# Designed miniproteins, single chains: the designs that were tried, part 5

Each design is a single chain, and the fold is of that chain. pLDDT is the mean over its residues in the fold that is shown.

## One batch from the design tools (miniprotein)

Design m154
Fold by ESMFold2-Fast:
Structure m154 (fold): chain A 60 residues (1-60)
Amino acid sequence: GDIEKIIKKLDDALNGKLSPEELEKLEEEVEKLLSDEEVVQKIKDVSKEHADFINLVKSK
């Protein structure tokens, strides 16, 4: 999945970098992807998990 891409789009939306039309389309796409709150929690953890993943790879 492209969780990183979703986070980037959400970040741009929160910072007001997207047009109203892009926001509407993004909200529709995100709603379909975030049908469960568990997915939302995973997305919130991705930034920290990204660092942990890099450390895990370095330990191999």
Scores: mean pLDDT 59

Design m155
Fold by ESMFold2-Fast:
Structure m155 (fold): chain A 56 residues (1-56)
Amino acid sequence: RERVIREEERREEEALERAREVVERLDEMPATVGAAEALRAVGEAVDARLRRRRAL
């Protein structure tokens, strides 16, 4: 159980880091493209978080 939880925690951390990077780049991108990429990154972070909750 601990190993699975750590794996999911790492995935959540990686997804959140990716979302942060996309948000930081929003000012450098056209509004429409930036919004789409931010939404995708946030979606991945939410999915990773839900996956971690399910592992508990």
Scores: mean pLDDT 71

Design m156
Fold by ESMFold2-Fast:
Structure m156 (fold): chain A 55 residues (1-55)
Amino acid sequence: SDEEIRRLTERIRELMRQLDAAIAAGDTETALRLAEEIVRLSEELDRLLRRQEEE
């Protein structure tokens, strides 16, 4: 749904801001965790976009 895509996009943007802060702070462990979460959510967003296109 459009709402689900929007919420997921907003969450990815927030995590990207947190990732930038972690990198600036030299927090490698937090940066890695955030990067992994961003990748996971981006894959989920891609799946939702493909379903939207098929419907």
Scores: mean pLDDT 84

Design m157
Fold by ESMFold2-Fast:
Structure m157 (fold): chain A 96 residues (1-96)
Amino acid sequence: SLEEVKKKIEDLYEKAKQSTPEERLRIARELASLATDLILQSNLPDEKKAEYLQRINELLDRIEEAVRAGDQEAANKAMEELYKTVLELLEDIEKE
């Protein structure tokens, strides 16, 4: 299932690169939701879970603010950072 999750994350990010601002925000929310589920189901220490949840929520807020402001460059950068954070989370989970 982790291989299927990784593919879903990669597919979502590829869609985000070609999407409208509204669709990009929906994809960002889907990635954040998927990451939250991974965190809750993982054996990561509570402190590490809290750290990832905070990082993901802060990135989602940055994407939402950038989309609202019409700042596509900032939205793209925050989206890429969210994608990389979710991949980092998945690697940490796989190493346990």
Scores: mean pLDDT 86

Design m158
Fold by ESMFold2-Fast:
Structure m158 (fold): chain A 75 residues (1-75)
Amino acid sequence: LQPLTPEQAERDLAHIEELAKKAVESDGSEAARYITAANLLIVGLELSGNTEAAQRARDILDEAVKKLEEKRKKK
């Protein structure tokens, strides 16, 4: 795999943050779609060696997933 530039990694991280926010603001299948898209970007960051950006992105996504689960408990 070709390594991402630092600027591309930062753009991917920002995109993951946006997807995580949209997931929290969404429901059901739409939220799951945003989470899946964010996970694919995180895998790309990991495979390209941008492990710090990937870890930060995982923390952001984990936070969003926890908020979604709490929202689902309330229906």
Scores: mean pLDDT 79

Design m159
Fold by ESMFold2-Fast:
Structure m159 (fold): chain A 69 residues (1-69)
Amino acid sequence: LSPEMEEDADLAMARMFVALGKIYASRGKLEEAIEAYEEAARMARSLNTPEGEEIAREAEERIRELREK
């Protein structure tokens, strides 16, 4: 895969992990939700893009909210 194709796929996967975290959180599976958000943040940060940074920030905010419950 070319670097550009890999970046696009990784952004999509990071978004999928955010969605998965939201699903787990809505089911009351807080530990699984936090793990999904942590994975999303790691993937998004590895891309070194503004869009990735925004996804990572959202995931980290979700983790903070869940840890307060």
Scores: mean pLDDT 78

Design m160
Fold by ESMFold2-Fast:
Structure m160 (fold): chain A 72 residues (1-72)
Amino acid sequence: KVEEYKKRIEEAVSKRDLEKLYQIANELREKGYPKELLDEVELAIAAQRLNLPIEDVKLIRYNPEEAEKKIK
């Protein structure tokens, strides 16, 4: 279920396991799970690739004005 995928994403982020994040993204696409869950794993992948906390990537993506205040 969706809750189990959220936990798997969190564990992969904690371990900085980019390969596992890609595997989770592929599974979600194949199963046709909600776009919101795909967005979460895409954000996690971006965070790992940029070496930034996922909250910072969310801030840049959804609230760029607030991100600009924190990043000089």
Scores: mean pLDDT 71

Design m161
Fold by ESMFold2-Fast:
Structure m161 (fold): chain A 67 residues (1-67)
Amino acid sequence: MIEEKIKQVERERAVLESALGIVKAALDIAEKLGDKETAEALRKQIEELERRIKELEEKLRELKRLK
């Protein structure tokens, strides 16, 4: 049960980390093109994704502590 919950959270984290990689690549392109507005929007998306990843890492830490 706890092991299944750990695997679920790890899968969710992997999906968000993949999304973060894509958004970071888009930010690099926007910065190279001088699109400041798009770059600013992408930076905000990165901050939101990093926040969600940290929340999942905290949840994962709690679940592992219960083992």
Scores: mean pLDDT 83

Design m162
Fold by ESMFold2-Fast:
Parts: sequence; C-alpha cells; structure tokens
Structure m162 (fold): chain A 55 residues (1-55)
Amino acid sequence: MSLKEEILESLEAFKKKYPELSAKIDEVEEKIKKAKSDEEQMDLYIEFLQYLANS
C-alpha cells in the first residue's frame, strides 16, 4: 500500500471513531488526495494529528 493510501485508511478509521470530526477529516482527505509528494501528504497528516493532540 502506498503512503497516501495508508494515510487515507488511517483517516477513515478516525472518521469511524469520531464522527463529529467527519467534516475536518473530509477536508484533510481532499488536501491529501490533491498532494503529489509524500512529504506534502505526511505534513498534512501530521498537522491533523497535532490538531487531535491539542486538548
């Protein structure tokens, strides 16, 4: 599985656990799908994880 597909799979898992975050996750997924480099995809994923980690 590619990095992009692994990240998207993780985001879908988060969406199932936290349905209230669906809109935010959809936004991040669209940005990742448009991102062409692994670095850009990883940065977007890390940004989302930091968003979740901020209590």
Scores: mean pLDDT 79

Design m163
Fold by ESMFold2-Fast:
Structure m163 (fold): chain A 59 residues (1-59)
Amino acid sequence: MVGARLVELALAGDLEGIRRLMNEIRAGAGMDTEVTEEEARTIAATIRNGLAERAAQRA
């Protein structure tokens, strides 16, 4: 569930959505660390790069 949602948000460029989802996950894990816009951008870029690598590997 979480992975698919993060991919959706990353492809849509929804940094605020990524930030909210990651904050919810961290809170559930007992962490109160807030995800910054910069961290959300890094997460989105990592997901996009991972998808591109998988596509290249399958081509």
Scores: mean pLDDT 73

Design m164
Fold by ESMFold2-Fast:
Structure m164 (fold): chain A 80 residues (1-80)
Amino acid sequence: SREQLLEEADVAILEMELALVKHLYETGRISPEEAIELLKKILERAKDLLARSTSPQVKADIERIIKEAEELLKKVEEDL
């Protein structure tokens, strides 16, 4: 359905945004404070999408993104 395709697109966008934040942080292009702000926004959007989704596959993909974002957030906070 169109709704499912939009959810899959939202997941892909979140994955790309998380990968970009990780790359920018690891290459020193953004500060720890900027990385934390961006990761918190990704987590908020991911958790909102998780609450709205009815697809087990979409939920599994979002839960993976949340885990990766939370792990990266913890590492960035340790670098402060």
Scores: mean pLDDT 88

Design m165
Fold by ESMFold2-Fast:
Structure m165 (fold): chain A 60 residues (1-60)
Amino acid sequence: SAEEVLEEVKELIAQGRYDEAVQLLMEKAGMSREQAIEVLKLVTEGRLDEALEMIRKAMA
């Protein structure tokens, strides 16, 4: 689910594993690299609802 993808992304970001978070979004959510980078920015800014919406739209 989009919620599970967001949780994994948050955990990778907390570990400083940004390249793996980008790869996860591209593989699991079908995002482009540019979209994945935007999700990382939203998560680091605490804009979790906006990040989740982007993941949901990509997976729909």
Scores: mean pLDDT 88

Design m166
Fold by ESMFold2-Fast:
Structure m166 (fold): chain A 65 residues (1-65)
Amino acid sequence: MEEIKKELDELLERYRKAREDPSVTPEEVHRIGVELAVKISEAYKKDPELAKEIQKKVGELNKYL
């Protein structure tokens, strides 16, 4: 469970930084987003509360970036 939390937090931070950085290509941002979505799906099976929290943060980023 702790490993999934670390992986999700790392992927979320990487996704956020990629979206904020104009030097990162849209294709690279998309790849990171897909990787994050896959990990969120996996997390729902083990820790749905954590998965919902991360998914909510991704939704917030999508509204403002």
Scores: mean pLDDT 76

Design m167
Fold by ESMFold2-Fast:
Structure m167 (fold): chain A 79 residues (1-79)
Amino acid sequence: SMLEEAKRLMLEGGVALGLAHIMRSLGFPEERVRALLEEAVRKFEEAIRLFEEVGAEDSPAYAEAKRNLAEARELLAEL
């Protein structure tokens, strides 16, 4: 279902975002951190789209996706 796909994208985006935080803190090359943040952005944007298509905009998962997307975008802007 679209909802299951949205949840998988949320998980994958969350993993990419978490790894980006860790790699940035350890001083990995900015190109590696950027690639992970760009992956996180793409996955959260797609998850948000799927939540909107199924009418799940009032869900906690939708709010989490929007928060995580904002965080990933903010980190990208700081690189």
Scores: mean pLDDT 90

Design m168
Fold by ESMFold2-Fast:
Structure m168 (fold): chain A 76 residues (1-76)
Amino acid sequence: MARELAEALQELMDAAKAGDKEKIAEAKARVLALVEAGATVEDLREALRMLGIELSDDEIRAAYQMMKDGFVPIVR
């Protein structure tokens, strides 16, 4: 799960940087599908580590809760 989540988050960041609305929607849907399939907060923490993104434990938990609620925050 962590690798697939890292890939989806990277695609989201790349799409956001390019301003590609279609690819942003696809990447967000992929992140949400992984969470619905059972990706855990630990999978998110490992995915962010793979991407070199440093967030506090509180920020990671907040992001995961948003994903459970159907929203994907964009991390830069």
Scores: mean pLDDT 81

Design m169
Fold by ESMFold2-Fast:
Structure m169 (fold): chain A 62 residues (1-62)
Amino acid sequence: AKELLEKARAALAAGRYDEALKLAEEAKKVAEERKDLELLFEAAELIVEARKARGEEVLVPS
């Protein structure tokens, strides 16, 4: 779970947005199974950032 998040962050930083999205979605799925809310929020934020980097519009609470 945390390892997936770290890999997703590294992929995002390297400009590998598709890989970052895949890893973040996988981390989110694991977090849902574990009911780990902190991991869920971190994975969701990475998904949003990767989608924005790809030029996709996303709804963000602000």
Scores: mean pLDDT 75

Design m170
Fold by ESMFold2-Fast:
Structure m170 (fold): chain A 63 residues (1-63)
Amino acid sequence: HMLTPEQRAKLEELVRAYKEKGLITDEEAEEILSMEDPQERVRKLAELLDLTPEQILAWLESQ
């Protein structure tokens, strides 16, 4: 299941927002944004937030 370009942009916005709120560090945000595979970005963000990848994907789909 491939993320759409809009979902990829929303994922980047989500990473930035969590960094600004202090929920993830600058280093963690840079690690996620350096990943080429959007699915790996989703998985890593979910891991850092103690969420499932499915929860992140559900949020992206609701936008």
Scores: mean pLDDT 78

Design m171
Fold by ESMFold2-Fast:
Structure m171 (fold): chain A 64 residues (1-64)
Amino acid sequence: ELEELVKKALEELDKLKNPDLVELGRQAIDRLVEKYKRGEISLEEFRKQLETLVLTVRKTEELI
């Protein structure tokens, strides 16, 4: 399930045309994955933060 959540988030980021936002998003996803692997956040919290991250990046692109 973790792999599926990451895939969906990466697919959403790949729809962005700003390469800087794509790179920032990928780095943020990587950090969330590391936090989850270290047991710092639950799977539910990971999913929630991942969805929030994707929405934030999409809104940022809309504003610029």
Scores: mean pLDDT 78

Design m172
Fold by ESMFold2-Fast:
Structure m172 (fold): chain A 57 residues (1-57)
Amino acid sequence: MEKFKKILEEVLGVSPVKDDDSIFDLGGDTGKLSILRKKLKEELGIDIPLEELYKLK
């Protein structure tokens, strides 16, 4: 999950990201979540819907 955390930190502009942090807690708005989804697809080959990104702890 190291690459996932780095993508979260870069897109949301926060560091460090803890395992218990939710994207919601990190202040991710819809625009940031859209960028995050794109980066996750490009870097990790995973396609997570925006609704599911809100549910990531």
Scores: mean pLDDT 65

Design m173
Fold by ESMFold2-Fast:
Structure m173 (fold): chain A 58 residues (1-58)
Amino acid sequence: MELARRLAMHELGLSEEEVEEALEAVRNGDEKRLAEIAKKAGISKEHLRKSLLELEKV
């Protein structure tokens, strides 16, 4: 089910590709990529990370 990804897209205003890239950045500890995705969404890197970590807990 793609529910978690769809919720992240809706909550963060990100595209599916941006959510997937951000999730991989969190998993890999890629701070630079995470910051880049956050800029595209107009949110802070910390806000993006927090939202994604809630989804990654599964």
Scores: mean pLDDT 72

Design m174
Fold by ESMFold2-Fast:
Structure m174 (fold): chain A 82 residues (1-82)
Amino acid sequence: SAMAAAVAKAQKEANMIKSGGDTGAGLYELRADRLRAEVASNPLPPEQQAEADKLVEEYRRLGEEMRKKAEQAVKEAEALAA
């Protein structure tokens, strides 16, 4: 189905941008919002709904981790450059 394809695409996209910086975190947030909106507008079986919800949370978690890692890397670089 179109929703199954959207979930698969979102999962692949998350993997592709995991090594990005703050821009990558923003993309994860956008992907999470888009997937959530699409799931909300299209009916899904309970199991697939749960999978989509997990993927939305995974995107948000990855975006948060990416921001934290980028911030930590900047702090470490600045400390070494002192």
Scores: mean pLDDT 71

Design m175
Fold by ESMFold2-Fast:
Structure m175 (fold): chain A 110 residues (1-110)
Amino acid sequence: IEEGEKAFEEGDYERAIEYYEKEAKKGNAYAYLNLGYVYFQLGKYEKAIEYYDKAIELDPENALAYYNRGKAYFKLGKYEEAIEDYKKALEIDPDNDEAKKNLEEAEKKL
């Protein structure tokens, strides 16, 4: 994972994906979360959601995975799904001010 994080920081998304895929195959929820984040940065929001789904499947109490999936749904114009994910993230981590702000922004789109 350290090698994947270094590659991501350097902007080498292909290398980051390769390292995170190896860790994800071992059942590491953190690696799936990072794969989702890399694909989100590439603008591939549907692919990001697939990896966030895997992260949530392995760790259903991961507030960050719900928050990041909500952001990807928001980018796709799926505001109802984004609202549900932001609410779930806030149920797990009530002090996430960014999730509160993004929830309000998504609700204004409906």
Scores: mean pLDDT 85

Design m176
Fold by ESMFold2-Fast:
Structure m176 (fold): chain A 96 residues (1-96)
Amino acid sequence: MAEDLEKWAEEEIKKNPNDAWAYTVLGALYLSKGDLEKAKEYFEKAVEIDPDNPFALLLLGIVYAKEGKLDEAKRYFDKAAETLGMKKGNFVEELK
């Protein structure tokens, strides 16, 4: 289960070190374990690779909220909403 996801993410990073999704998965696994510091490090790495990744931004916001840093949490939640809005707009433009 979590061990299988961790192995998958580690192997994916070895094959594609710029895979923001693999880092997001590792961050989510550490967040589920209560390791906020490691979760934050992996989510920050995912955002460095893909700054428009709404899942990494949302999960990083959750980490800051759990740390009691509500202003930082809000910033990341707002940015995640913006990236989702931009993708929706681009998708509609592609169809038109």
Scores: mean pLDDT 75

Design m177
Fold by ESMFold2-Fast:
Structure m177 (fold): chain A 98 residues (1-98)
Amino acid sequence: SMLEQALATGETYVAIARQEAERALAEALAKAREDPENGAAIVEQATREVVARMRADGAAGAATLASYPEAAAHFRALMDAAIREIEARGRAEAERLR
């Protein structure tokens, strides 16, 4: 059904955003290893930038799915959960580097 396709599309958007976020955090951690005195600040800044991008992706994805309100709502919930997980991970990694 079209609703099932919209739900699957939203889940794919979240998976892509999560993969990009995890890549950016991994790159930030590599930079932190090269500059350990500033490591916590590097990871904190990267986490803020990644979360801002995920929020923008969330707005764009929700707009794309707007004709399927249930799929848009499900997508927003998944993206919000992914953002919270990425923020928590970034915060924990930054704290380890202090």
Scores: mean pLDDT 91

Design m178
Fold by ESMFold2-Fast:
Structure m178 (fold): chain A 79 residues (1-79)
Amino acid sequence: MTGAEHLEALKKASEEERKKLLSLEALELGEAVNRVVRKKVEEKIAKIDNEEEAKKLKEEMEKEDEEILKLIEEKRKEL
């Protein structure tokens, strides 16, 4: 093999590894963002004077959080 062929093989291997790492980092970032958003939503719900309305919104947000986490897990399984 020529030196050029060896460099191209290394570039391709590095590119595939980089793509996988970026995908994993994107999923980790997604989880981190979801956690921050969830905490902020909980803080906003705590400011609601109507206890019944606050509980209903919290349940809706918990459902949305479960769906987001499920999508992240499904994408992790694809990697």
Scores: mean pLDDT 70

Design m179
Fold by ESMFold2-Fast:
Structure m179 (fold): chain A 75 residues (1-75)
Amino acid sequence: SLIETLELVKKMVKDPEVQKALDRAIEALKAGDYDAFVKAINETIELAKKMKDKTEALTVISVARHALEEIEKRR
């Protein structure tokens, strides 16, 4: 499940701003609001680029990009 994957990543990430952006993405996805989801995921990617932990940042960016591809296939 995409929601379960995003919730897992949110629990693993220590950056509060990235966690909040992931929460917005999860809530949008649960609501079926794909435009809000895309905005929140793009915000997550931009915040992840600014993270001090570059290994965690790479994981967040990779998962977020895969989530965008998955949602694009549903449109």
Scores: mean pLDDT 84

Design m180
Fold by ESMFold2-Fast:
Structure m180 (fold): chain A 60 residues (1-60)
Amino acid sequence: MVDYNDPYYSTALHLIGMGEYYKRGKDDDGAERMYQQAAEFAKKLKDKGSREYILKKIEE
């Protein structure tokens, strides 16, 4: 189950979006840093479904 009101979930999604922006600009190192930060926020999520959803998006 996904908790859309969790600030950690919102922050992780924002970081994924920034990672995609860096990847589009061919800054793979910047993208990896954003994805690593998103994964750290995912670890703070109490809901397993929300955590796995964020991690799945990073591994795309």
Scores: mean pLDDT 74

Design m181
Fold by ESMFold2-Fast:
Structure m181 (fold): chain A 99 residues (1-99)
Amino acid sequence: DSTRLPLSAEQVRALLNLPLPSLEELLAAVRRLLADEEGSLANLPNLSPREQSAYLLAYLMVQLARAEGLTSEEEILEFTRRMHEGQKLVEKARQERER
C-alpha cells in the first residue's frame, strides 16, 4: 500500500458532493485502474471534476473488492455493477417515497 491519491482531502470532499457517476463511467474508470493503476492515479489532477469523481469511486470499489478477496478484473467489475445497482435501488426507493 504505497499508492496514494494525488488529491487533497478538500478536493476529495468536493468530488463526493457531485452526482453519482453512471455505471458506464464507473466501469470504464475501474477498467483503466486495473490496466494501469499508477498511471491512472497520477493523471487524476488532469481530469475533469466529473471524471475525478468517477475515478475516486472506482478506486474505492477496487479497494473494497480486493478487501473481499476479489482479485480478477471480472470479479471486480461484477462487484462494481452490484454496488452501483444497489445505489440506484436506494435512490429509486427514495424518489418513490418523495418525503
Scores: mean pLDDT 74

Design m182
Fold by ESMFold2-Fast:
Structure m182 (fold): chain A 84 residues (1-84)
Amino acid sequence: SLEEQRKANLFTAGALAIAGADVELEIGEKSKDVEERIKHYQAAIEAARTGIELFKESGDQKGINRAEEVLKRAEEGLKKALDE
């Protein structure tokens, strides 16, 4: 059905958003420059928030939980970078 295709598309978009958030988070964690860390943690937060919304719309609780883990880690990283 069109509804099932829509949910599948939302799930795929959520998975891509979280993959992007993971990449940004990894770059932020590995960067030694504070401005670069801030930039990548902010990008990870935005991508993780997008993933949460997409997984909520697709009804994927596992995806929501994973996206929230990435969000928390990115927010903690941003807080530490801003305290430098």
Scores: mean pLDDT 89

Design m183
Fold by ESMFold2-Fast:
Structure m183 (fold): chain A 95 residues (1-95)
Amino acid sequence: PPFLSAEEAIRAARGIAETDNPFKALGLLLAVSMSTDPAIVPELYRAIRSPNRVARIAALKALASLGTEEAKQVLRDVAENDPDPEVRAEAKRLL
């Protein structure tokens, strides 16, 4: 049961794409993980394309929390294609 509004969850997901701070990313991830609103998914896809490794890892964890087949497909794609081996390892671990 989410305690956040859809707008709050969407703002948190947008914040993930823009952050390089791991503590801020953790707080935003927790906020997003409390929502199952499909409107957060486009913002998480934006975060997966972020140049910041911290943002990509947080987005992977948020997608894993959604647990949809579409989210799992993104995790598989990142596990194979992300330029950072740490990000690939995290995606593989979350599958």
Scores: mean pLDDT 77

Design m184
Fold by ESMFold2-Fast:
Structure m184 (fold): chain A 65 residues (1-65)
Amino acid sequence: SRDLVLEIAANLLIAGGDFLISLKDPSLYKEAAQDYEEAGKLYEEIGDYEKAEEAYKKAKELLEK
């Protein structure tokens, strides 16, 4: 289903952002933030507002560094 595909895509974007942060390289924070923002949009589209809020929060924290 569409929702399943979007959920998988969002989960992969979160994993990608988490991986980039795990490298402890600040030059990757903007890309990680973009991955989190995209994941948040996908979670919002499928109605998972809790996961969307968490993803957006992660993105904001990185952009404030």
Scores: mean pLDDT 85

Design m185
Fold by ESMFold2-Fast:
Structure m185 (fold): chain A 90 residues (1-90)
Amino acid sequence: MPPASAEEMEETYQAIEELIEELVELSPEELKEEVREAGRELLEAVRANGDPLRALAALLSLSVALSLLKRGQLSAEEVIELLRRLARLV
């Protein structure tokens, strides 16, 4: 497998950032800043690691979290905990 290009990695990071902003938008006003901070820490960890598979795993996990939050099956507090857990795994 060829290594992911810098351009492909930037597209993945941008997709992660967009999902984080969607999670922030759907969060209660009092939790928006905490969701944004947890998301920023995750994105920084993903960028620091530079592993395409870990970046993809983060992207997929965020996509699932967003879907569950939209359905009311996941709370904003649970999203914050998920983001913090993912940052430790990436």
Scores: mean pLDDT 82

Design m186
Fold by ESMFold2-Fast:
Structure m186 (fold): chain A 68 residues (1-68)
Amino acid sequence: SRMSKEEILARLDPLVAEGLAARADDARLQELIKRTAELLRRLLEGEDRAKVLAELAALREEWDRWLA
C-alpha cells in the first residue's frame, strides 16, 4: 500500500534527527542532511516538482564532493 505524505514526513523527522546526532562534530555533513531533508519536505508538500528536483540535483553534486 502507498504510504501517506504525513507518514513519510513522520518517518523522515526521526531519521534526520538520528543522522544529525550521529555526526554532530561534522558541520558540513549537518548542513547537507538538513538541506536534503528540507528539499524532501518541500517535494512532499507539493512545491514545484521540477524546481525541487533541480535543487536536489545540485545538492547531489555537493554530496559527491563531500564523499570524494
Scores: mean pLDDT 73

Design m187
Fold by ESMFold2-Fast:
Structure m187 (fold): chain A 57 residues (1-57)
Amino acid sequence: MLARAVADVPVGEAGFLALKKGDVLEILRETEDGFVLARNLATGEVGWVGRSVLEPI
């Protein structure tokens, strides 16, 4: 499943993705806690990201 970042997300804790608004991500896993494991298609990085900053495409 693909999603797009609707906001910039700064570099934070280890295991979390930094995002730029407009980045396209492949969703690898969703959780009930409002986080997803995703791959940023621009950078190739894999990590956790808040579902609230993503929109489906």
Scores: mean pLDDT 80

Design m188
Fold by ESMFold2-Fast:
Structure m188 (fold): chain A 60 residues (1-60)
Amino acid sequence: MSKEEAIEKALRAADALYEAGFTPEEAVRNVEFALKQLGASDEDIKEAVELARKYLEEKA
């Protein structure tokens, strides 16, 4: 998985979870778990999670 793919998946998943009533922290934890299951690297997961968190903070 590329870094760009990890970021795109993270943002989509975070948005969907937040809209479903999860808190930003819960959404981010679920995204991190999903990316690990998909085999993303620790570096790409860290970057994608930080971007997803920032996105949700701006939306909330």
Scores: mean pLDDT 81

Design m189
Fold by ESMFold2-Fast:
Structure m189 (fold): chain A 87 residues (1-87)
Amino acid sequence: SMNEELARKYFLKGAQAYSEGDYDKAIEYYQKAINYNPSATSYRNLGDALFKKGKYDESIQYYQKALSLDPTNELAKRNLKKAQEAK
């Protein structure tokens, strides 16, 4: 669908921003991706960007959302634990 294509485009823009260390842009693009089509991967990546900004409580919430969509997401489980330990 168009929404899935738009979600993927914004997700890839977010991943590019994250790789460049621009966590504010990564957060913005991942939020846009989620608006079009929420996924475990997009929630986890938003959590990762929030973690890089030191927003541990928000990061935890998005990792929990990722796990609610995909309970087997090992990256979300691992990063949730890291965010909880960073508080």
Scores: mean pLDDT 91

Design m190
Fold by ESMFold2-Fast:
Structure m190 (fold): chain A 86 residues (1-86)
Amino acid sequence: SMTYPITDTATVDDGSTDQDLVDRVRSVLDLNNPIGADVTIYTSPDLSDSTKQAMRQAALDRGARSATVIDDPSLSRNTARIIITR
C-alpha cells in the first residue's frame, strides 16, 4: 500500500507568543491524527529549546511513534510546518 505524507501548517498572528504557536501545533496535530505515525515539525531556529520540546512532546502525547523538531531558517517565528508520515 502507498502512504503519502500529510503536510499541514500552524500559523499564528504577528505579536503572538511562543505558547500560542505551541497551542496551534496541538490543534493541527488533533486534526490530522498522528497515532502510530512519524511526525516532523519544522520551526524557526529563533524559537527557544523549551518551545521546540513542547511541540515535540505534543506529537508524542498524541500517540506519534516518533517526533522530531528541525530548524528551518526560511520560517518565521509565528509558523511551524508539520509533516506526518505513515
Scores: mean pLDDT 86

Design m191
Fold by ESMFold2-Fast:
Structure m191 (fold): chain A 79 residues (1-79)
Amino acid sequence: MSPVEGLEKALEAAKKALEEAVKAGKLSEEEAKKIEKELEELFEKAKEAAKKGDWEAVEEYAKKAEELLKPVAEKIRSL
């Protein structure tokens, strides 16, 4: 699997998590769209870095994406 395919799968998983949070009433649609937009920006940058073979940059953008999703994961898990 290419790094780009891995990034696409991660983005799809993130979008699903955001949708679940909205359906559960834990996150507003506006908040979810804002996070999704920031994730898409990070994934585009990671995709560009991957095409250049800059794996260090890819990991950096992946960490930033995880940090953005941390509050969402907590909202899904907690009341």
Scores: mean pLDDT 75

